# Ledger of designs, part 6: designed miniproteins, single chains, continued (3)

Each design is a single chain, and the fold is of that chain. pLDDT is the mean over its residues in the fold that is shown.

## One batch from the design tools (miniprotein)

Design m8177
Fold by ESMFold2-Fast:
Structure m8177 (fold): chain A 107 residues (1-107)
Amino acid sequence: AKSAEELAKADYNATFYGKSDAEKYLMLHGESTQLDQYLPRLDPAYLLEYYMLVLDDALENEDKLVARITIENLEKVIKFYEKDESVKELIAKARKKIEEARKKFNL
C-alpha cells in the first residue's frame, strides 16, 4: 500500500503541478470553502502532506496568494486534528513550514 506521503505526491503531480497561478488559486479557494465539511472524513496525514507540497510549490513560484490560502487550509487541518497523536509529527512539520512561508511572504 502507498503511504499518505506517496499518495499526496501522486495527486499533487496529477492535479496541481504545472497549472497557472489563477487555476491554482481557484482550486484552493474551492477546497477551502468545502474543507470544514470534509475534514472528519479525510485522512489527516494525506491532507497535511498534500498541502505542504502545495505550500512548497507556492514558495518556489513566489506566489503569495497561493501561499496565503494554503496556510489557511493547513491551519484548518491542524486545528481539527491537533489532539490526534498519529499526526503529531506531521503537524509539527506543517507548523514549521507555515512559519517559513509567513516569514518569506510577510504574512
Scores: mean pLDDT 84

Design m8178
Fold by ESMFold2-Fast:
Structure m8178 (fold): chain A 73 residues (1-73)
Amino acid sequence: MYKPSEEEIERALAFAREYLDRHYPAASEAAKEALLAEIRGGLESARSPEQLTEEWIREVIERAAPAYGLVRA
């Protein structure tokens, strides 16, 4: 059974944070942290390594961002 390590989760979250800072710079820190918390939950429940790739994380952010009021720069 696949289970991501804490190191893999932290690397994925670091990418997510950098992506949010780069593409959603006007978003509040509270909104970014709320979305990052949701992403962490998804990563902790990941069933395959593919769910920790930059491509997968980018897709998760782009789908979830509107629900958190995040506007892309």
Scores: mean pLDDT 81

Design m8179
Fold by ESMFold2-Fast:
Structure m8179 (fold): chain A 87 residues (1-87)
Amino acid sequence: MKEFSDDEKADLLILLKLGGFLDGDGYITKEQIKKFLESRGYDPNSEETEELVEAIMKAFDKDGDGKISEEEMLEVLKEQGKLHKLP
């Protein structure tokens, strides 16, 4: 599996939020991450994209429920000192 630095993970989360890649309830899911990566030119059916999605979920989905909440996003961004990059 591909490992991301905490800095890279936080930057991806900021891009997902700014890009509006949230579900109807304001969560980032594996599906939303796939849509984001597809918008950046990744093949959503490739092994590379699946590994990337899994790595992001493992980094931010502390509860293992398959969803990343705004609170989980803010916690990671706060730890990385990147809250100022949010709108």
Scores: mean pLDDT 68

Design m8180
Fold by ESMFold2-Fast:
Structure m8180 (fold): chain A 81 residues (1-81)
Amino acid sequence: MSPVEKRIAELRERALNDPRLSEEALELIEEVLELAKQLPDSETLFVIDMLEEGIENLSDEQLTEATRTLKESMEKTLAAL
């Protein structure tokens, strides 16, 4: 397993085991991780770090909004490539 794949698996496990997170937040996190796989490893790791910080420091509502914004930003960036 690559370092990136390991970090993704660890983040998924952390998110799924966090009772504060809504199904909407979990779905958005998964969608962002799928988009991040299309990026270089260094950028994918940066996205994982941002999601981990969000899970630690934000409420479910704030994390859901931030993750939705991140997803939209990533989709626009990938569409421009």
Scores: mean pLDDT 81

Design m8181
Fold by ESMFold2-Fast:
Structure m8181 (fold): chain A 70 residues (1-70)
Amino acid sequence: SIERLKELVKKYFEGESALEVAEEMLAEREKLQPASPEEVAAARAKLPGIAEEFENNPEAREEAREELEK
């Protein structure tokens, strides 16, 4: 969602890598709503791809930055 992307963009600009932020968000979600080990493993396996897509998608970053600046 855009809200999740806004949080990712904010932390990324605070000096964290997109992968580190994505892993933190997954860990925070696990504390609030524990998932099965298989679901966690599947989500974690997708994190490098999601982080790479985020870092290589200037349009998505720009959209999230614009939302942050409202």
Scores: mean pLDDT 67

Design m8182
Fold by ESMFold2-Fast:
Structure m8182 (fold): chain A 70 residues (1-70)
Amino acid sequence: VDEAADEWVRIIVNEAKKLGITLTDEEVEEIRRDVRHLLETAPSAVELLKGLNELADRYIARAKARQAAA
């Protein structure tokens, strides 16, 4: 589970970097927590993938807003 969570966090961080968005250590830890929760609670692989995609979009949008405001 930890290995899968770390892999998804890496994917999200890499996608954010492609968009010019730098995630803070605090943001990365929040993402890891939510990814872990999805891995533990998602009833199917399809729902897990949908949840992970929604989570990534939400955190990237929030980080983008933070960078614009800073």
Scores: mean pLDDT 80

Design m8183
Fold by ESMFold2-Fast:
Structure m8183 (fold): chain A 70 residues (1-70)
Amino acid sequence: HMSKREQVSLILREISKKVREKAKEMGLSDDEITRLLTELAVRANELLKQGKSIDQIKEELEKKAEEMLS
């Protein structure tokens, strides 16, 4: 019964938590972390609007999160 948007929201929440934890370990400021999380949310909405599958959205967000922290 969970909508695609709701499933993507949960995925984004999980990835955002990991990004926040890793960014804090790297010494990034709260403002920098907020910018990274906002960029991930924007990307998730773009992929959702493009009709990408849940699995594709998850893969793309995980890849982007890794690239942002490199």
Scores: mean pLDDT 85

Design m8184
Fold by ESMFold2-Fast:
Structure m8184 (fold): chain A 55 residues (1-55)
Amino acid sequence: SMTAERIAALEARLEALGREIVRASQTLPPAEFERVATRLAEEIMRLQRELEALE
C-alpha cells in the first residue's frame, strides 16, 4: 500500500539522519557539531511526527 511505502521511506530517512549525526560527531569540531546536530534533530522530530500520523 502507499501508506506502507510511505512509512518505509520515512524510516529509511530517519536511519540516514541518525548515521549523519554519528558521522558529524566524529568529524566536526564541537561548535560546528552543535549547529548541525540542532538542524538534524529538528528534521528527525518533523519526520517522527509525520510517521506517527500515518499509523
Scores: mean pLDDT 85

Design m8185
Fold by ESMFold2-Fast:
Structure m8185 (fold): chain A 98 residues (1-98)
Amino acid sequence: MKIYTLEVEIEFEEKDREAKEKFIRVMHRFKQAIPDMEVEEGGRTIKVKVTSESEENAFAAGLAVIKAALEAGGRVKEIKMSSEEYQKQLEEYVKKLE
């Protein structure tokens, strides 16, 4: 059984604490549906990690996380996905929404 991993690092302005908190609230809602989702809080950054046996589910989670981050006013700092093809598509999705 192959495991697919996704990591998205989002940066928020220190003065925009509300934007960061809004994003964290959305991630907690996503975590209820995606139990293998982890959210790591650092000063101005949030790292979201997803582990899935489905490549398509990991990719779909990536799209949802990116959209939520940009809608909250965050910036996508880094994307890492075990699939290079899907990582490219996630990076292109960020560019389309900005």
Scores: mean pLDDT 81

Design m8186
Fold by ESMFold2-Fast:
Structure m8186 (fold): chain A 79 residues (1-79)
Amino acid sequence: SQLDKLMSELDNLNREILNLENQLSSETDPSKRQSLLDQLRDTYERLLSVSNEILSLDPNNNIARATKRVASLSLESLS
């Protein structure tokens, strides 16, 4: 279903975020850190978009609701 595809995409984006955060935790070069932060921002924006799309199909989806909150807070902290 479309919902199953979006939930799979959400899982993949969460994995990408974890990988970017792991890279950022060991990176000391300011230019490379900025590149990783830019990628992290882009990935959180995609995560927010996917969460909103899931919620348009299933407004009571607790995973999407929680993910939307996390993505929104993370984007605010990256501003």
Scores: mean pLDDT 90

Design m8187
Fold by ESMFold2-Fast:
Structure m8187 (fold): chain A 65 residues (1-65)
Amino acid sequence: SPMIFSQDEWDVIKSDPQMAEQVQQLSQRVLDSDLTLDRESRLEVYEQVVQEAQKLLAQVREKMS
């Protein structure tokens, strides 16, 4: 999976409706790409999802501090 979070990070995400919704949207983008796109296009989507997940992870880590 292009999105990897620890248990503590998941607890923060689940407690914040906006963050939970962002994760749902990223997961849906991965699923949609797996069903409809060729491998090269899928890798591009995965890279974009990883970048968005990293931005979300930074916000999660700020809340954990």
Scores: mean pLDDT 79

Design m8188
Fold by ESMFold2-Fast:
Structure m8188 (fold): chain A 88 residues (1-88)
Amino acid sequence: SEKERYEKLLEQAKEEFEEMLKNYEKTMEELDKALESETNPHVIELIKMVKEALEKLKEAKEKKNEEEFEEIVKEFVEELLEKRKAVS
């Protein structure tokens, strides 16, 4: 059951990142704008994590390195789960 939840979360994260990468520059501008107005430290951390992941994913896409792309998504999901556990 834990493995099934992890796999589903990976698929969802991959799809969301692929969608964000289609409008990369606009997405990055929106994230920067969100950082200027956000006051919740947990949300600020999440936005920064998403920005870092998107920058790495864009580079992986430009290199056409599918393995690197998948590893970046896995690292993001694992970090997200760890931070969620710490806040809970």
Scores: mean pLDDT 82

Design m8189
Fold by ESMFold2-Fast:
Structure m8189 (fold): chain A 88 residues (1-88)
Amino acid sequence: MLSKEEVGEMVEKATKEAEELKKNLEKELASLPEKLQPVAKETIEKVLKYIEKAKKAYEEGDYEEAQKYLLEALKTLAEGGKEIAALE
């Protein structure tokens, strides 16, 4: 399983990757049909909340919980993308 240092690196990388994905999704929101905009926006907000929880858990020394929240963030992003694809 991941060390505390590895989890810390994952938190930083996940944060940077989420910011890049958010930036791309925000640009796409303007071009999406109105029916898709709510799910895309909600997905971004949920991902950000999970990453914030991961950072807090890591800072508190709960590296296992930090990793769990990172996985929840990735799962949320994947589910949102699947919803958008299904509604296309």
Scores: mean pLDDT 75

Design m8190
Fold by ESMFold2-Fast:
Parts: C-alpha cells; structure tokens; sequence
Structure m8190 (fold): chain A 74 residues (1-74)
C-alpha cells in the first residue's frame, strides 16, 4: 500500500539520521504541520475509515517529500 511504503521510507530517513538532533526536530515539526494541513485525526485506526486513510496518506506523503528536501539542505 502507499501508506505502508511511505511509512517505510520515513523510518529509513529517521534511521539514517538518528544522531542528527536538528534533522529529527525539524522532521517532527514538518510532520505536525502536514497533519494539521490535511486535517488528520490523532490516535485513531485509519484503516477502518477510507477518508481518514486518504488524509493520513496525503499528510505522510508531504512529510516524506519535505524530509527529503531537508536532508539535501543538511
């Protein structure tokens, strides 16, 4: 699934940069902003709601894209 692929990519980015506090702090901020922008509901099982799944996937896609850009800047 796209959500599964995006989660794997995000985990890889975190693992590759686990010792970079600046990157991890910025990534957390990026994630919060993306989730807010796509109106994602926290602490729910998104797989039971197609609308929440779509919004969560969009937020994660944006997070991964912005994380790639941040990685190139560092």
Amino acid sequence: SELGALKRELHELIAENQDNEEFLARLQEISREARARHDVVPDVNVYNDPELLARTTAALRETVERARELREEL
Scores: mean pLDDT 80

Design m8191
Fold by ESMFold2-Fast:
Structure m8191 (fold): chain A 95 residues (1-95)
Amino acid sequence: SKIEKLEELKRFFESAIENLRYYKKQNDELGALLFIRYTIVQLKEFAEKYPEYKDFLEKTIKELETAWKNGDIDKMIEVFEKAKRELEEEIERLK
C-alpha cells in the first residue's frame, strides 16, 4: 500500500538520523561522510523502486550531496528531519 511505502521510507530516515547523531556524538566526521555516501546510493535505489516519490527523494539526495561536500553533519540531520516530517504529514493525510 501507499502508507506501507511511506512508513518504510520514514523508518529509513529515522535510522539515518540515529546513525548521524551517533557519529556526531563520537566526533567521527569521516564515519558520518562514509555513511552518507552509502545512504545516498540507497536513496537512489528507493527513487527507482518508488517512482511516485522520485521527485521528493531526488530533492532530498541533492540537499544531502550538498551537505556531504561541505562536511556538514548538522545539515545532513536537518535534511532527514525535514524529509521525515514531510512523510509523516503525507501518512496522516492518507489515514
Scores: mean pLDDT 87

Design m8192
Fold by ESMFold2-Fast:
Structure m8192 (fold): chain A 93 residues (1-93)
Amino acid sequence: GLDTLVATSPTLKAILQSQGETRDVLTVDEINLLLSQYLLDNKMIDPNDPSIIHLEGTLLGQIVGKDVIDGRNPEDRQHFVNAIAAQMTPVEV
């Protein structure tokens, strides 16, 4: 299949590099997996409610522009997805 390859913004690239990723171009699925690892490694998921993500003072918070995301709120989910997508540029094959 044709996987959509994307180049990441400097801020998103810095987040991915903190997870050991050195490639300049990745698939969206690879970025999503690395972001999930980033959330776990930085203890950003609320220990009492795994739907809550704490972004305050993080590079990811700078991208999203919110201190907290509630995964049960569809507006928060859409805002998060859109903010991350804005950090990715499709690569022509």
Scores: mean pLDDT 81

Design m8193
Fold by ESMFold2-Fast:
Order: sequence, then structure tokens, then C-alpha cells
Structure m8193 (fold): chain A 62 residues (1-62)
Amino acid sequence: MSAEEAARLAEEGAVGGLAAGDGAAGIKTSQDALKQGRETSEEAEKAARRALEGAQRAVALD
């Protein structure tokens, strides 16, 4: 998949986790995407990092 698709999936995963109350799942998805983003492109890395922060906040609210 393209870097853009990977970044969007990471962001969607984290947002979905927040909406569903599954912060831990969102964190894992975001971490996996962040690793891939680092090799693929800077924009994918930044998007994955934002998704990870969102997922971590969801866990903090639990």
C-alpha cells in the first residue's frame, strides 16, 4: 500500500479505537504504522505519530 494509505489507516485505527473505547488497540495499530512510516515517508510517520498520541489519550481517560 502507499504511504498515504498507510498513514490514513493508522489515523483511522486510532480514531476508531477512541470512538469504541479501545485505546490499547489504537495504540498498537499506531505503533505498527509509525515503524512502517519511518521507512516509507515523513508524512506517514507524522500521521502515525499523531494517531499514537490520540490513542494514548484514550487510554489515559480510562
Scores: mean pLDDT 64

Design m8194
Fold by ESMFold2-Fast:
Structure m8194 (fold): chain A 85 residues (1-85)
Amino acid sequence: ALEERFAELLAAAKKHLTPEQVAAVEQMIEDARKAIELGLMSEEEALLLLEAQVEKLLAAALNKPVADTPALAFLRARIAASRAA
């Protein structure tokens, strides 16, 4: 049940998010599994937190341009700095 939920979140990420964002979601799932195993949070707490984070990424991807990703923001800032010089 919990693993199926994690798989559903990852599938949604792979369908709608960039490869960098998918890697971040994969890491979040791994961190959630470790936190549950170590007793740092319950399965319900981990799932709610992970669902909220993935929903934020999906909302940003669907309602805001990919150009607003942190990686592209960093690249744009670097290009702007180079052009100002």
Scores: mean pLDDT 71

Design m8195
Fold by ESMFold2-Fast:
Structure m8195 (fold): chain A 87 residues (1-87)
Amino acid sequence: MSELQQLTEQLLAAAEAEDFAGFRALLREAIRRFGVDAGESLALQVYLHLLEQGREALAERLVAIAREVFGEATGRALPPQGRGELL
């Protein structure tokens, strides 16, 4: 099994448990180890899985957190208001 697959499963578990702090930590770790593109792929997989489950509000919260983490990774902060909620 790839380490990326394990991280995807952990990210999904954290998201389903609404452990947003754990989700952010895991996503930061994925980006640190595998790069921003890999982190985006993992976040997208979790997002799509939540949408398939009909958990749209949780999926949107996930996107907001992912955008914050990607902003940190690229050295750019998102605006203080409306961060990812309107994707």
Scores: mean pLDDT 75

Design m8196
Fold by ESMFold2-Fast:
Structure m8196 (fold): chain A 89 residues (1-89)
Amino acid sequence: AEEAEKYIKEARSALEKARQALDNGDIETAEKYLKEMREAIEKARKAVAKLRSQGKTETADRLMAEVDRLEAEYAELRQKIVELKKKKS
């Protein structure tokens, strides 16, 4: 569980930093943190899959729900970055 929780926290931290960068108009920094968020989400999914294979289904289901929420937030943030890039003159 510790690995999955670690990667979920890393993804949340990257999300917050990406949002702050976008609020400041720093698209390059936002893209860097979005990439870090994606890598953390992928590692979290793999860690949750291992927990499930070990019979820790309740913990795996709870953590996967958190990962799925992060996936949705990632998709929204990526879309905002795309729109901001189109507005560059």
Scores: mean pLDDT 84

Design m8197
Fold by ESMFold2-Fast:
Structure m8197 (fold): chain A 97 residues (1-97)
Amino acid sequence: MEEERERVEEAREEARRLGEEAARRMEERARRLVEEGAPPGEILAAAGEVLAELRARMDRLIAEASPEAAKAIAEEGGRAASEIVEIAERYAAEAAA
């Protein structure tokens, strides 16, 4: 029971770190694209690439996880995906202005 709880927390922390890294990469890439005068569609395309990479990494963690750890990974992945979309939408709106 305790060992399983520890494994779930470790999986959640790893997924959280991957999500935070992906969100930071999205913010950096979106900022550069706006600075370069890229159209909103290019920022949204970049978000699609970041989301695809995050999904692939989360799927790999889930494949090796227990059902409980897989749920924790999916929760953190969903949270990170929402943050990446929000970042992309904010910068795309700025690029459209």
Scores: mean pLDDT 87

Design m8198
Fold by ESMFold2-Fast:
Structure m8198 (fold): chain A 86 residues (1-86)
Amino acid sequence: MVGELIRRVNELLRLLAAGEITPEEAEELLRAWAREQGLDEETLRRILEEADELVKRFADEKKSLEEIEKENPELAELYRAREAVA
């Protein structure tokens, strides 16, 4: 599901921001997760393109949580929900 994918991408973005993984490692982890979910090759490719764009935006634009919420409230909610659970 898209929501589960967004949550997974957010986890990887957090690890990237902390310097615990590289962008290449994040892509590999996302691919491994997608294989476990049984996603087809075309869907996986599109998902990876979307994830790469999010990684670039996070790294290049240094977006705050407020800016993310303004553009995509669902993503901001997922970030907050993850903090509450973790």
Scores: mean pLDDT 61

Design m8199
Fold by ESMFold2-Fast:
Structure m8199 (fold): chain A 69 residues (1-69)
Amino acid sequence: MLIEAANMANEIVQMAVDGASLEEVEAKLREYAPNASDAEIDQIKAALEAKNYTAASTLAFEVIKKDLS
């Protein structure tokens, strides 16, 4: 579970680094964390837009981990 959430969060950040659109990132986030709120998704997207990959990774990990629990 923790390893899966970490791998998923890293994949989300890597997609953004590789030039994926925020629309593609949001679709993948909702696939990995279908119970995530719009506010949680928007916080992750805002961090990615700011290129704050540390914050984006942490937020994505917590959201995905919560959904998998």
Scores: mean pLDDT 84

Design m8200
Fold by ESMFold2-Fast:
Structure m8200 (fold): chain A 103 residues (1-103)
Amino acid sequence: HMEEVRARVERALAELALAFGQDTVVKNAEKMAEAMRQATSPEEARELAKKLGVPQPLIDIGVAALRAGLTPEEVAQILRDAANRIKEKGPEEVLAEAGRRLQ
């Protein structure tokens, strides 16, 4: 279950990075991870992320992972790991790898 959620987050973030730029998505994924660490509910995570200026599509990715039954700490770590992989490998390779893991 956690590996499937991780692959879904990696794919979604890579798609956003291709559309809006790698640096922008990496920075906002880190902000979303911070909102997750402070939140006690999906609703609170959404409000905290919105206050930090995180774009709605990225908020939706984080909240979906939390609603899939992961803890806020697990979601924060997945977001940080996905951001780091995009930073190191680029969004096209991360998208392809995550897509293969979900097949």
Scores: mean pLDDT 83

Design m8201
Fold by ESMFold2-Fast:
Structure m8201 (fold): chain A 80 residues (1-80)
Amino acid sequence: SDAAWEALVLRIVALLDDYEAGRLSLDETVAGIVALLREAGVAESDIEELRQIFDDNRNAPPEDLRRAVLAYVAALVRRR
């Protein structure tokens, strides 16, 4: 349902907020978001694309990483 995807996005945003605040490492943030997407039934190919986004943005400012991740998640929501 749309409500379930909205709840998933809010959980992803909370992990990104923790990363930006220095409460989670990048690797912990990646692991958390991957676990949420697997629980939601997202295809492994889409999860691998998300891992590539994190790798490409490993040295980027947290704001740029957040923008890239949320843009990808929005694309997943549109394809459901």
Scores: mean pLDDT 85

Design m8202
Fold by ESMFold2-Fast:
Structure m8202 (fold): chain A 95 residues (1-95)
Amino acid sequence: SDKDIAYKTLSQVTKELTDALLQLSDNEDDEAKRQQIVDELTDRLIDILRSSGLPLFIQTADTIEQIRNDTSLSPDEKMGQILIVIDDLIGLISG
């Protein structure tokens, strides 16, 4: 069902976010490594969300791709926006 796909996809997204946050914590002083971690995270989240086939999740992937490609944002600013976007998505699925 769409609900089963949604929860499985959100579980994968949450795992990727947790792993990336731990890697960022281990790399506070390495700007190039932080950029790489956020870029790799965003690419994986886009793939996971699009692979769900759910319209809301595909729209969320498009939003994350815009954040990924925004050259005005630091890695930390991108991570902050991604966390807000995913929190909003979880709220829509859980409410």
Scores: mean pLDDT 90

Design m8203
Fold by ESMFold2-Fast:
Structure m8203 (fold): chain A 99 residues (1-99)
Amino acid sequence: VKEELKKELDEILAKELEWLKKNSKPEEYEKLSKVIEATAKMLVEPTEEDLKIVREAAKENGSSTSFLESDLETQKKMVEENLKRRKEMKEKEAKEAAA
């Protein structure tokens, strides 16, 4: 269960980082990618340093991503919501493929 959550976080991160890479300048991407990675780490193993990095970057950057603007509890809830939706979609696709 914890490993599945971490894998789902990695997939969400990969998609968000890919979007940022295509839609931001290289220097912006490097700064935002560090914040996103620190945020994902907080959801699994939160540390005061990770929280500080995320909050400082959020204040400096006018990030358009709601994920970066959310507190730890909201970010965790968003991940759990996405994991639940994806699991339900996979179950529906499996049933439709069998029909």
Scores: mean pLDDT 59

Design m8204
Fold by ESMFold2-Fast:
Structure m8204 (fold): chain A 87 residues (1-87)
Amino acid sequence: MSKEEVADAVVEALRKATGGAETVTFDQVKSVLRSLGVPEEVINEVVLAVRKKDKNGDGTVTLDEVREAILSLPEEVQEEIAKVLAK
C-alpha cells in the first residue's frame, strides 16, 4: 500500500464517518482511527501531525489537512497504518 493510498483511505473513512463533512475535529480523527484498529501510539502521532496543520487553533482541520498530515508522518508510522488497513 502506498503512502498516498494510506492517506486516501483514512480521509475516505473520516468522510464516511462524518456523513460527508469537509472538516473534522481531533476527537473524530482519534475515533475513526481507533475504529480501524490503529494502535494508540500511532493515533497519537497522527493527531500531533494534524494539530500542526490547525493554524487557527480551533480544534478542527480540513480533510485535505488530514491528508497532508498523514503524508508528513515518518514512513514507519505510515507502514503501521497500512498494515491495519490491509486486513
Scores: mean pLDDT 79

Design m8205
Fold by ESMFold2-Fast:
Structure m8205 (fold): chain A 61 residues (1-61)
Amino acid sequence: SAAKEEQARKLILESATYSVYAIGYASTVVANPDDEEARKKLDEYNEKSNELGEKAKKILE
């Protein structure tokens, strides 16, 4: 349905946004491997991105 497609689109955009944040922190971790805060943020944003992506997938399936 159109409503499900709209919900999935919103979740996909949010997922993509968190992926971009995760990429930023991944770059920080590569530059400074001992940065525990950057590693934690990388993991948090990857988790949020994955959760939103899975939610969008389930709405469309």
Scores: mean pLDDT 87

Design m8206
Fold by ESMFold2-Fast:
Structure m8206 (fold): chain A 109 residues (1-109)
Amino acid sequence: MEVELPELDFTFSSDAPASATGRATATVHVKAGEELIFKAKVRVTASRPARVTATASVNGDGETSQSEPKEVAGPGQTAELEVEVRMKAPDKDGEVKVSVTVQVRAEPL
């Protein structure tokens, strides 16, 4: 089952490497042992040209995944990142509340 998460916005104004963390929550109806794929979309704005990477993790029985790096071209420009993270649903049918934590790292160019 694929689950699209609300978009997370990050703004970086440093000329040094920086990171920030955001969280998205979803409630999904699952079958016992079903594979869940969470798609996290991240919008990053930087005051300077920067290389940005997003890492997502799921609370519980999930894995950690990292996006492909993208560049923010300069002031007032944005980069869109997508990262997919997987988890196995509990061995019981029903509603599961899932929290996905996304850490974005920006490295000035």
Scores: mean pLDDT 79

Design m8207
Fold by ESMFold2-Fast:
Structure m8207 (fold): chain A 94 residues (1-94)
Amino acid sequence: MSLEQQLELLERNLALLEELIRRYDITDPAVLAALAEARALVEQLRAAVEAGSPEKEIQDLIERAVRALERALGLLMRELAARGETLSVQAPPA
């Protein structure tokens, strides 16, 4: 997978998390803080790629962005499970 494709996948995953948080009206401070961290890291990664930053810097930012997105997703899934919700695009609002 190219660096550009990897960045696009991270941005798409961030957008999906933001959509889920909006859809389920998630106000948990830990989830929102984790989302904010993930967003900042994805934005830093985009800037580094556009600036032609060293490969080591780009790889470090990718690893940090992936970990931040995984943390945010884990917290979101835990919150949804506590509400009795499942990740389903077919479920009507409860």
Scores: mean pLDDT 80

Design m8208
Fold by ESMFold2-Fast:
Structure m8208 (fold): chain A 53 residues (1-53)
Amino acid sequence: SATRLQILIDFHKIVRDVSRYLAERTGNERERKAAEQIEKHIEELQQQLQQLQ
């Protein structure tokens, strides 16, 4: 499950980076806020991973 959590974290980082790119490229505030929300979810997954190590 630790390996699975790491893969999910890495995937969410890619999605976050895409949302940041779209926000910067288009000025879309919803994409910026989506990236912020994904970042919070990454923090939650990192906490779960830390507990399993």
Scores: mean pLDDT 84

Design m8209
Fold by ESMFold2-Fast:
Structure m8209 (fold): chain A 99 residues (1-99)
Amino acid sequence: MQGIIDLSYKSLTTKSSMEELQKRLDELRRVASTSDPLRRRQAERLVETIESSKAPEDVKASLGSELADAAIAALGLPNPTVSFSTLGLLNAEASIIFG
């Protein structure tokens, strides 16, 4: 059986993952602030869904970080219609996972 050091490591790993999630959400907000109002609203909704979720921290950190990274990538797409549609799909997925 694992000792106290393994429990401490697990706790630190979860905290690190939540800190990485917060960093991703802050970056998403920053990138979204330079976008048009419709894409900004979609990105802000995604952040709100992830942050307000009652999901376990490990699930929130892993899936929330993936969704945030995908949204940042979507905001970087050259076609605004495709970008907006992709953000809409990510919001729908977030609502299923975290709603």
Scores: mean pLDDT 77

Design m8210
Fold by ESMFold2-Fast:
Structure m8210 (fold): chain A 84 residues (1-84)
Amino acid sequence: EAAKLAEEVEKKAKKEIEALELAKYSPNALPEEVSNDPEIFKLLSDAYAKAKELYPELGEQAADVVIEERKKKLEEEVKRAKEL
């Protein structure tokens, strides 16, 4: 049923967005809940690595930009899933 699939997509996106918000700060201050989730940890590691390559002068601070872009994409996916 389409409604159940939309709810599942929203749940997953919401959980990922919450984890991204918590990890928005320095890796040294990463919450244990985020570091204990291997999928979320990998996603953040990839985002930090990409930011480091694209914005070497900003280093870890550039990761905040990549995280915000990912959150925006997740919000757009939730919107699409809620279309009837």
Scores: mean pLDDT 63

